# Ledger of designs, part 38: designed miniproteins, single chains, continued (2)

Each design is a single chain, and the fold is of that chain. pLDDT is the mean over its residues in the fold that is shown.

## One batch from the design tools (miniprotein)

Design m5371
Fold by ESMFold2-Fast:
Structure m5371 (fold): chain A 80 residues (1-80)
Amino acid sequence: SAADKARIRALFQRFSEADLAEAFALLDRDGDGVISRAELRAAMAGLMSDGQVDELIAAADVDGDGRIDRAEFVRLMTGK
């Protein structure tokens, strides 16, 4: 939803582990422990361009499976 996207963007601006954990939980609506690249792009649309998001996802998706788990998400957002 638009409210969830706004919340996620606000949490990304803080970049704390607790805020990132909440953002991941909001993106992971089915509770399977992974989010899709499309879900992450949608959440980041207000903060950066699709090209910038794609570059970050490519750097963080070490498994190359097209799914982002919580650890990969934290690495993506903290710039490991």
Scores: mean pLDDT 67

Design m5372
Fold by ESMFold2-Fast:
Structure m5372 (fold): chain A 71 residues (1-71)
Amino acid sequence: DEAERRALEEAERRGQEAMKRYRDVGEAILEGFKALEAGASVEEATKIALEIARKKGATEEQLQLVRDAVR
């Protein structure tokens, strides 16, 4: 009972932390799209998004996700 409840709460907490980290990567992707709308090339927009993601502490996997999203 108590152990099952703690496991569920821990899973929810980890899920919320993952969503928060994804929000920071999502912000980088959004800034890339804004650059594209402003007339930047895909290469320039990707560079802007990657710079923002790096400043937020993005992992190599998250940086690849940003690149894939902005192309």
Scores: mean pLDDT 76

Design m5373
Fold by ESMFold2-Fast:
Structure m5373 (fold): chain A 66 residues (1-66)
Amino acid sequence: NEAAHRSGEAAARAGRAGDAAAASTGGYQMFKVGEGEQHEYGLKAAEAGRAGDAAGAARYGELSFK
C-alpha cells in the first residue's frame, strides 16, 4: 500500500545516509501498515536499524518498494 511504500522509501533513504535510528523508524512504520513482503521487509529494516546496521536497513527498505 502507499503508506508502506513511502515508509520503505524513508527507511532506505535514512539507511543510505547512515542514520540507523531514522531507518529503524521507517522500517517499523512499514511493518505496521504493510502487507505481505512490505510487512516482512519493514520488520527486517526496523531490526537492522535498531542494531545500528544502517546498510542492512537501507537494503530492506529498498527491497520493499523496488
Scores: mean pLDDT 76

Design m5374
Fold by ESMFold2-Fast:
Structure m5374 (fold): chain A 56 residues (1-56)
Amino acid sequence: MSLEEELEKLNAEGEPLEREGVRAVLAGDLARAAALQAELAPLRERSQELLKELAS
């Protein structure tokens, strides 16, 4: 699998979590926002690694 394909997969997995996180913040549900951020953290770290590889 290419680095680009892996990035697309990570973006697809992160998109609904990101949107739900924004909704949680707007609703004042900070505990849910924090939980969603924790789920996004490993996906974002992996995306950052892949972007560094692509930029190299």
Scores: mean pLDDT 80

Design m5375
Fold by ESMFold2-Fast:
Structure m5375 (fold): chain A 63 residues (1-63)
Amino acid sequence: KIEEIKEKVKKDKRLTPEQQKAILSTLDNIEEMLKKAEELGNPRLLEKAKRAIDQIEAFLDKV
């Protein structure tokens, strides 16, 4: 799912190069957070990561 969002960001001509880099960096951080949540069994961290993904998707839908 994160890979699909990254692909969408890279193809989105409405975004500036700086916005693309910022969003991709945020997605990388979220992906790391998801891996850490899974390794530690931390449901709060998992929910935080999912909410962050939803916020990025909502932002992309607005653009």
Scores: mean pLDDT 78

Design m5376
Fold by ESMFold2-Fast:
Structure m5376 (fold): chain A 58 residues (1-58)
Amino acid sequence: MEIDEVVREAAEEAGLTEEAIKEQIERAKKAFEEGKDLTDPLVLGAAVREALGEKFGV
């Protein structure tokens, strides 16, 4: 599964809007560019949860 699909599925389960989903995908891509291995389920899951928590808290 591609990063875009994984992030989208997690965000859909959290009930986020399409705009929020796009922002989560952009965040995941930026983390990947910073050398974080988003193919690791633990790293990807942590990044998604952190981004979702930040958006939901706002």
Scores: mean pLDDT 61

Design m5377
Fold by ESMFold2-Fast:
Structure m5377 (fold): chain A 82 residues (1-82)
Amino acid sequence: SVDLEVEIEDSLARMFWAIGKLMVSRAETKEEKIEHLKWLIKQLEKFLERLKKFPESPVREKAIKELEELLEEAKKELEELE
């Protein structure tokens, strides 16, 4: 079902967010943290674009909203480092 495909895409996005945050946390330099955050933001934007291509549903709208919140958090962290 389309809802299952949305849930899979959302789960993958959350996995990438967790990995990205771990890479930022483990980075030894400010420059490496910035690089990892930029990579994470790019991955999350790609997931968001893919989610928006699915038909409108409550499951899709919830996934989009939650991913937009994670993306905003990552962007704020990047601004604080720059």
Scores: mean pLDDT 88

Design m5378
Fold by ESMFold2-Fast:
Parts: sequence; C-alpha cells; structure tokens
Structure m5378 (fold): chain A 66 residues (1-66)
Amino acid sequence: SLAELSEEELIERLARLAKADTPGNLALAQYYAKKLQEVYGISDEKIRERLLKLGVSEELVEKVLK
C-alpha cells in the first residue's frame, strides 16, 4: 500500500519512474507525487529539491509536477 511506504521510499520510486521518461512511467510518477502531497503533506518545492538531488532533470521534474 502507498500509505505503508515511507516518504523516502516513495520519493526514490518517483525518481526512478521519472528517469524512465515514458508516458506510462511519467503518469505513475505524477500519481506518486500527488500521494506524497496528500499522505505526507510534502510541498511541490520539497519534492522538486529531492528529485533534483536524486539526478532527475529539471525538465522531467516539471513533467512530474504538472
């Protein structure tokens, strides 16, 4: 369950999905980003910072957060 995954585990999975850069993986990454916001109360700014630190490009971060 997504509610049973830690904030760190969700962000790491999100980063891997974003880096795959396929329509399906980006859609799933967007879903994970929304769940981080809804379940853990994490801001878009914090998600952006953590994805960038994990090597996700700014272009891919924009695709995930929109």
Scores: mean pLDDT 81

Design m5379
Fold by ESMFold2-Fast:
Structure m5379 (fold): chain A 85 residues (1-85)
Amino acid sequence: MKELFLEKAEITLDILERRAARGEVTVEQIANAIKQLAKEFYKKGLISKETYEKIMKKVDEALGKTRDEALEIARSIVEEIKKEM
């Protein structure tokens, strides 16, 4: 089960990176995708409440950044989720 969720996190990031490379994704879309991923992982008990709250704060910060900076924040969040699983 953990392997399936790890794969989901990697696929989500890959899709965002591919779409960003093509100019097909906004900062808001990157933020929303990561926010949904974090919510699902928290709901499934894969990450702690403290990690979830930290991720949500980082996502809110990403909304004020460039697309490339938002994508870097998304990468850091996925790595943090992977380390806690």
Scores: mean pLDDT 80

Design m5380
Fold by ESMFold2-Fast:
Structure m5380 (fold): chain A 115 residues (1-115)
Amino acid sequence: MRATSVRSETTAAGRRIYISENDDGLYTLQVATPAGWAATAVGSKEAIEKIEEAIRNRELSPEEFIALAEREGMLEISVGVSVDGEGRVLKGMTLDGVAAVSAESREAAARLAAA
């Protein structure tokens, strides 16, 4: 019954960054891109600050985000991509691992769209 403190920011590249403090002293990072993908990860304040700086300074692919989050020891790393038969992003959805942007994630996205 305590409200988590939430910090939100929109970068110059139109990316939305949300950071919330968890009850266990870790932080949840959420990133949403204007036309592509969304990602979440849980980590220490230091890990969050490093990833936030990377997102501000460069365009990250989903694979680069996962690799950076793993290198910083982050937990619960998830990337969501929903694509059509032409590879166009339809809607962001949350999936675990690098396969989120693969042909397997396209099949999963098609199944969710049919439900």
Scores: mean pLDDT 59

Design m5381
Fold by ESMFold2-Fast:
Structure m5381 (fold): chain A 92 residues (1-92)
Amino acid sequence: MNEEKIKELIEEIRKEKKVTKEQAEEIIELLKSIKDTELRYKLISEVEAVLEELPVSPVKIELMMELGVIALEDAVEEVLKRKGVAPAPPLP
């Protein structure tokens, strides 16, 4: 169900060749509601692909960054489950 909404937003963005802040926020909310990590990765990849076709905008950059954070959080959870090494503390 949420997958269909994301695909609809992707098609709208592709047709208009722009992404609005409202569309970006809805995509992030829908992705966060998806519990299937593999499906979420596929949808993130599809959103990133359409965004790469668009001209640079603040909303595009912000959405791409937020997509990266979601993907990173999923990767960190997987690493932690596999007894991953704790991240080094940030440099001063």
Scores: mean pLDDT 77

Design m5382
Fold by ESMFold2-Fast:
Structure m5382 (fold): chain A 68 residues (1-68)
Amino acid sequence: RREEAVERIMRETGLSREQAEKAVDAIDLGVKLGLSEEEIVELIKQTVPGMSEAQARKVVEIYLEYSR
């Protein structure tokens, strides 16, 4: 569920709600485009300025737990 994923991302990464929601939107777009996990990580970093690679990877990990 989107809201549960957003709240967990905020808790585990320290991102704001706005940053977490933008990151989730970037993952949704990347999945629709058939991007790899690495390409999705780069898309997140481009969409949310100032996010580290570690934060972007953690966001993808959390999202995958809630999308299945």
Scores: mean pLDDT 79

Design m5383
Fold by ESMFold2-Fast:
Structure m5383 (fold): chain A 77 residues (1-77)
Amino acid sequence: MRVPRSMEDFEVEFLGALLRVDPEVVRRSLTPEQREEVKERFLEELRKATETEGPMSGKELSERITEIARRAYEEVL
């Protein structure tokens, strides 16, 4: 089981989990600057979604998180 040992490793693992891809794909596809941009876009879109759509169940939030993360990733690539 992978245990992040640095902030960079944590960031790559986090984005991999959000996108449901291998963290190694994130490492190869995105520069550190692009990873930061994906995180910023993701957080801003998540904030807008939670403010606009109101309170969501944990399942709804999980599905929405995955959708927003994929969109942010595609916009940065």
Scores: mean pLDDT 73

Design m5384
Fold by ESMFold2-Fast:
Structure m5384 (fold): chain A 81 residues (1-81)
Amino acid sequence: SMEELAAKLWGEFSRYAQEAGQALLQSRSPEARAQADAFIAKAKEALDKMAEEGSEELRKKAEEAKKQLDQAYAQLREQAA
């Protein structure tokens, strides 16, 4: 169902965003930043898929989440530098 797909994709987004934060907290090395960047890319892929497959309401939710993710991650990445 669309609800099951949305829940799965939101779960993937949340998990990857959490893994990105965890990577930066464990190490501030260039390698840890690259790994965090990769997790953020996967989080964005899940949100993009939700926007593509979902209703207009889910699309708007995914777009807003992606904007907030970009802002939060940019701030966190600066603090980790």
Scores: mean pLDDT 81

Design m5385
Fold by ESMFold2-Fast:
Structure m5385 (fold): chain A 56 residues (1-56)
Amino acid sequence: SALVRRALELLREGRGDHAGALLAHVDVELAQKVGELIRQGRLDEAIALLEEAAAR
């Protein structure tokens, strides 16, 4: 998904909230998981989750 790849780029740029908002239009469950990780300060895990999703 091109939008998942864009969200990954946004996370890498430090725009985690924008990445989460973008994901909400593609996959609500993925957006929820990524948003939760960002809120917890677990950015590395959020990036890893999006890398897996983008590789599919």
Scores: mean pLDDT 80

Design m5386
Fold by ESMFold2-Fast:
Structure m5386 (fold): chain A 81 residues (1-81)
Amino acid sequence: GADPEKAKEYYEEGKKKYEEGLELFKEGKYEEALKKFEEAIEYYKKALEYDPSNEEAKKNLLLAEINLGVVQLVLAVEKVF
């Protein structure tokens, strides 16, 4: 059985890390943004372990994974140019 309170706590922590990652990305701190998006993904996955039906956690997990990929691409391009 799921623990909805733990699911919510992990989800809120994931949101916090995701928002920190977005702010770092806007500041051009791409390596730090990468770390925050990785942390957000881990928290959203934990939230889904406690509540697999949480549609917001699923959406935000996908968004965090997309933004992780974007940061990885930016870092790869910056190493060349």
Scores: mean pLDDT 87

Design m5387
Fold by ESMFold2-Fast:
Structure m5387 (fold): chain A 61 residues (1-61)
Amino acid sequence: LAAALAKAAAALGVSPATVEAMLISGTLTAAQKAQIAAALGISPATVSAIIAAAQAAAAEA
């Protein structure tokens, strides 16, 4: 997850902490999800699954 956050941050031009906050708050647009998917070499559906996992982890932590 940390490596994915770093790549997502680089793709969006923001810090990893900002990406984490956007993932938890659900403020990512479809275009930003597509950029993350392209940067990670995965599908947008996989990005949505990662977001759901991150939100679940944040809710439990």
Scores: mean pLDDT 72

Design m5388
Fold by ESMFold2-Fast:
Structure m5388 (fold): chain A 109 residues (1-109)
Amino acid sequence: AATIAAAKALLLAGQYAAAIAALNTANPNDAEVLLNRGLAYQAAGNYAAAIADFDKAIALNPNNASAYLNRGIAYQNLGNSAAAIADFTKALALNPASSAAQANLAALA
């Protein structure tokens, strides 16, 4: 909890490397740790590392709409529109009120 809160503060401050370093000290089998480290990698432009962390987060919590949404964004940034559409569709199924999932899916459909 404290490590994730500190990492979120570093991410908001634009200190992505420091956020990743903080999360590397946390439990690697915690879906929230993996989600937040994936977000930090994505913000740093490391989409491949972000996808790897989102894959693990989804394996631990398959109902995490945020993990699907953000993995879709990472796939879109890598030019994999088919994988992005699948992830945005799943994110929207899990959270129908997600304006971000709706907008991203509409842009690719």
Scores: mean pLDDT 84

Design m5389
Fold by ESMFold2-Fast:
Structure m5389 (fold): chain A 98 residues (1-98)
Amino acid sequence: KEEGLRLAEEVTLLAIYAFLGAKWAERQGRTDVAAVLREVLDLLHKAADAFNDGDIETGLKLLEEARKLVRDGAAQASGEWAEVLDRIAKRIEELIKR
């Protein structure tokens, strides 16, 4: 259904953002932040695949795992990176709620 394709698209855009964030964090020597973003990226790709296949339940479960990982990372991150991770978490939360 159209819903799965829309979720896959939104999650793919968020995955691009997480990928760029991970590369930037690595360049700044923020290895812990980069590691969190790389794990989140993997979960977002798996969620996008699930949504593209019409498996909404699996996709939402993967987003919930990504959300928890990002929230834990935000609690441990420095100021500016905590804000970046909080923004990612909020976007995931919006996708899960809908």
Scores: mean pLDDT 84

Design m5390
Fold by ESMFold2-Fast:
Structure m5390 (fold): chain A 90 residues (1-90)
Amino acid sequence: DQNRRQLAQQAIRLVQQGRRGIDNRDGDISVTIRILTDGSRLASQVDQDASQLIGDGGDYAASSVNDSSDSDRARDFVQQGIDRLQQIYS
């Protein structure tokens, strides 16, 4: 379906925005989690594995408030989700 590529592109855009929030650690982490949740929901319509990776990344981002190592895990999981979605878009 032609809409699949458009959904993948939209999900990539949102998830990349969320990843920037993890990288910078500026402002409220809840905003970053919301963006990642929205991106995961869109990704689920194209690739369930990418959606799960992004969702796991969001969970680690939430945990990063108490453990800085979870920020690195959040980044890694989110990047894996982006990479999978880019394979569909390209």
Scores: mean pLDDT 81

Design m5391
Fold by ESMFold2-Fast:
Structure m5391 (fold): chain A 71 residues (1-71)
Amino acid sequence: MHMVAVDVPLSEENLELLRQAEEAIKAGDYERAIELLREVAEKSPEEVQKALEAVIEAIRKYKAEREAVAA
């Protein structure tokens, strides 16, 4: 979940938001996870934003599939 292998500085606040996003995913709260990741992306360098946008898109698609199956 955290980007340990990326040599890009992230603020402590962004790291905490990433941790909260991980907890939200584990709880099945994908909407909250997307909101948290989007906030991190907006406060991060463009390279980090691109990575987080890809993750957000994957979660959003997964959420839509889960809700369709659960209906």
Scores: mean pLDDT 72

Design m5392
Fold by ESMFold2-Fast:
Structure m5392 (fold): chain A 64 residues (1-64)
Amino acid sequence: AEELRRQAEGALEAAREAIAAGERVMASHFLDEARRLVEELSKHDPETARELEEEIRRLEAELA
C-alpha cells in the first residue's frame, strides 16, 4: 500500500514537471500511470486514493 502511494506520488510529480515543461504527451502518460496506481491503491487505502484522484483531476484540468 505505501509503495503504491509513493509510486503514484512519483508519477504525479513527473506529470507536474512535464506540464511545466510544456510536454503535453508526457504529462498525459504520467497522469494515466498515476490513475492506474491510484485504482490499485483504492483496494487498500480508499481515502488516500481519493486525495490522489483529486490531484490527478486538478492536473488534468491544467492540461486541458
Scores: mean pLDDT 82

Design m5393
Fold by ESMFold2-Fast:
Structure m5393 (fold): chain A 81 residues (1-81)
Amino acid sequence: SLYAERLKKMAEKYEKLGDEANAHIFRAEAYLVEGDYEKALEEAQKALEIDPENRDAHLVLAEVYRKLGEEEKAQEWLAKA
């Protein structure tokens, strides 16, 4: 996916700028686009370890759980965003 490749490039740029939280978010979004939900969850959780109130991380977690068919868990994370 060209879009996933662009997201991975963005993650690399933010990592070089020292913005580790956004680097993890862009990797999480890239994995989500590729359908690698386990890695998307891991990267979003790493962003939350750096910034627990990170809205983008909450939105990624909500979307991953929705894709996994866990609608109640998806709504729980969406409410926190």
Scores: mean pLDDT 87

Design m5394
Fold by ESMFold2-Fast:
Structure m5394 (fold): chain A 73 residues (1-73)
Amino acid sequence: AEKHYKEGLEALKEKKYEEAIEHFEQAVKESPNSRLAAEAYFNLGRALAKLGKMDEALEAFQKGVAIERALAA
């Protein structure tokens, strides 16, 4: 999970948004409902927004917030 999250961040820095999306989706799949998954969802939303996929970006941000709220409870 952490390896894919780091690869996603590197892809974002290189403006390879589709590759970043794949890495963040894999990070979430490997460690669901974790702090890493929340961070991955937020960065997934940023990558989706850069590609103009605003509805998908909003859903990703909402999932990240939901995980943070669950972890705070």
Scores: mean pLDDT 84

Design m5395
Fold by ESMFold2-Fast:
Structure m5395 (fold): chain A 97 residues (1-97)
Amino acid sequence: EKEELVKKIIEESVEKQLPAAKEAAEKGGGLEEVAELLLKVAEEAIKKLKEEGFEVDEEAKEKALKEIEENSSVPSELVKEVNEKAAEIYGIYEAAK
């Protein structure tokens, strides 16, 4: 299933950076340092998904981003970028169905 490949790429990208993100959070690196690591993970996952030929469902992406923004304040530009990348990954996942 194409969905399983999308999930595997996301999980592998997260697993690669998860120890660094956990260490940054535990050392008091704060939201910004964790957000930078999450952004790097998301960008790597998106790049791999696009290289595999997966398209982005732009409507699903926009809907996801709107839901995130409506249910939370945007604390920083970096966190906003993380949210935008998360919405793009969701759009790719929906397009793979």
Scores: mean pLDDT 72

Design m5396
Fold by ESMFold2-Fast:
Structure m5396 (fold): chain A 85 residues (1-85)
Amino acid sequence: PTEAQKLEFDAGAYELAAAVYSVEADRLEKQGKFDEAIESYEKAIELYRKAAELYRQAGDTANAQVLEDRIAELEKKLEEVKKKK
């Protein structure tokens, strides 16, 4: 594969991992486990940021922007959950 294809593959792997943490965080929040939900949201944001950076390095600005928008949504959600502490 090209370097760009390798970067896109790695970005996709980080994106998938981030999505798993995001889903787990939503589940934990619904159970009232706010500290655990916060930790999972923070991990999801970290992994989405890594994915977005790799997409940008690959020249995939469209997918990078989608993830940057998702990060902003998760940051707002994280602040909401922190207020429930």
Scores: mean pLDDT 88

Design m5397
Fold by ESMFold2-Fast:
Structure m5397 (fold): chain A 74 residues (1-74)
Amino acid sequence: SSALEEQLKKAIEEVSEAAKKAVEAIENGDVESARKYLEELEKAIEKLSELDPVLAAVARHELERLKKMLEEVE
């Protein structure tokens, strides 16, 4: 249905936007903003998991990678 398609599209967009903001914050050494955007990314992935658990699993892999990058910059 078009409603489900729009909901999935929105969930994917929220994941992508949170991930981009997290990457930018990590690259800028903004640890506080990076933590905030990683929390937003985690919440977006939880919503995505209700619609598409396979895409959510891929997104969780990216979240795990970004969390490790943040730990290295402190």
Scores: mean pLDDT 86

Design m5399
Fold by ESMFold2-Fast:
Structure m5399 (fold): chain A 110 residues (1-110)
Amino acid sequence: SVAETVAGLAVAAARNAAAGALAPGDSFRVETASGVVIRATVEEVRVTETEVTVTLRVELEGLSEEEARRVAEEAERILRSRPEVTAAEAEVTGPNTFTLRVTVDLRKLP
């Protein structure tokens, strides 16, 4: 699903941040099998000894405003269900745009 793809991108971003391979301004573009385009731009990266927090601006093309809101809510829920994720929050900032902040426990990353 689009929400699973967004959640996967957020965790991948956190892993890259932990490896020193992600910086504010970095961007990703993914097209799903359903034709939805996901653009994620890194707004903030914070790394501590035990956690990494990444803030992404997510833009969705090919979805209605209601569908985009559902993606934001579902991506947050999926991330919160992952054992390596200590915090996840999504904030809708426009009709097809939301901010996603994810904190991952570095001790639980493979």
Scores: mean pLDDT 85

Design m5400
Fold by ESMFold2-Fast:
Structure m5400 (fold): chain A 65 residues (1-65)
Amino acid sequence: MSIDEAIDILLEALEKSSEENRKKIEEIVENQGDIEELREVVLKTHSEKETEKVVEAYKVIKEAI
């Protein structure tokens, strides 16, 4: 997964999330929070398959920073 693809996946997840969930995801990403914490929040508005794609995207972004 490229960094650009990872960013697109994360942005799409934010767009599909509730306002409350979006804020939680943004907070986790900004603070380089735990992958499991991100998974729990994303699962509230996304399927397990979609959540795993978002988690993989977050891992790529964390490695790039």
Scores: mean pLDDT 80

Design m5401
Fold by ESMFold2-Fast:
Structure m5401 (fold): chain A 67 residues (1-67)
Amino acid sequence: NEDEIKALEARLAKHPDDVSLWVQLGNLEFEQGNYEKAIEYYEKALALDPDNLATKRNLEKAKEKLK
């Protein structure tokens, strides 16, 4: 849903260190089939929280979709 993505992007502009917002954006872009954007958002989430195994798994799934 484009409206949900825009709402999360607006929240992220105010809270750029909120890992959960980056993950949620990555998940929504993945569901939309925008795998390159999903990868970018998951990489931002991992830069803030490098030990998050769920985010690592989601990043690898998005990369697999592009290969």
Scores: mean pLDDT 83

Design m5402
Fold by ESMFold2-Fast:
Structure m5402 (fold): chain A 82 residues (1-82)
Amino acid sequence: MDFYKSLTEEERKLIEEIMRIQQEIRELSKTAPEAVKEAEEELEKKVPELEELKRKGTPRVELAKRIKKLLEEALEAIKKKL
């Protein structure tokens, strides 16, 4: 994969963190599916913002940081309902 080969160490760490948060959300979907669904709906509302940043040529590192922040906010919202 050319994309993966071009990743910096910082980008790899961000992807690993994103994957970990996504895994935690998946595990929480087994115990709190409604809370996960609500958090996913809020994330969907943020997709146009991410697409706008992507169109503006925002660096991959900055996009990954923004995605990580949105996922962290979603995870916190789910945990507040537990």
Scores: mean pLDDT 77

Design m5403
Fold by ESMFold2-Fast:
Structure m5403 (fold): chain A 68 residues (1-68)
Amino acid sequence: SMEEKVEKLKAALETLKQMLEEGKISLEQVEAFLARELAIYKETLSPEEYEKLKELIDEFLKEAREIA
């Protein structure tokens, strides 16, 4: 379901944020990973599901750039 996809992505983003704050991954690595995920979502999901997950990723990247 969409709700399950949103929850799974939010959990993954929270883990990425913690790893970024602890210096375990770079912002460049995070951006590359999420760009790949968005490309897959664009091809596999409905436009409505894609836009919702893209919104979450865009919001996360805005916060991640403030940390780095």
Scores: mean pLDDT 84

Design m5404
Fold by ESMFold2-Fast:
Structure m5404 (fold): chain A 61 residues (1-61)
Amino acid sequence: LSPAARAAARLAASIADPVARALAVLGIMREFGLSQRELARALGISPATVSRLVRLAEEHL
């Protein structure tokens, strides 16, 4: 991952509002072409947590 993609993902994950956080995370994944596995590794969270964020974002698109 590029440093910019990792930094952007971490900033998105720090958003306090859960829906805004989920949408921002999905947006970063699309912008940088990140897989759920790559995002999980970059943020130090489980792939299951990333999957839940993506699902939440898709529910609110």
Scores: mean pLDDT 78

Design m5405
Fold by ESMFold2-Fast:
Structure m5405 (fold): chain A 64 residues (1-64)
Amino acid sequence: MPVSDENLLTTFKVLIRESGLSPEEREAMYKRGEDALKRGDKVEVQKLLVELGMPEGVAKHLAE
């Protein structure tokens, strides 16, 4: 199933909430993910997903 940018943003929200970050840090991480998607930076999207605790293989698949 093709993963939309909207689905990736939803994934960021879930991972960010599970990350134990403060509300302010969670907002900043979400904006970072949103901005990466807007500019089509798949490398940054993959990196952010991994930083939020997603396995590298899963992050690569979602960011493709």
Scores: mean pLDDT 75

Design m5406
Fold by ESMFold2-Fast:
Structure m5406 (fold): chain A 119 residues (1-119)
Amino acid sequence: SLAAEVERDREELVDLTMELLEKIKNGEISVEDAAREILDYLRERYGLELTPEQEEALVKGLKDGIEDTLKNPVSVEEAVARADAALRAAKTPIEQAYAFGYGLGLVLTARALERKAAA
């Protein structure tokens, strides 16, 4: 599954997320710009093919997950639990695209903040 492949490449995705969060903090890019760069990585790395509606839902999910985690930081364990719950609740392909984006945004941002705090 895409989720399993993303988990295998976790270190690279967290490194990308840390770079994007620094650019957001410095006012260089918006959170939506960061979400679109993560989508571009997924497309290049995994050959992710989405309808335009699924693409916009995934970007919206990523943006919301990143923003929610920056405003109200949670543990990585809590982020993973919320990601799993969101994906299980999703019923349509558009809802699944949003839920995947939201969960990924939560988990990547939580992991990036944890690494920054440990440094």
Scores: mean pLDDT 86

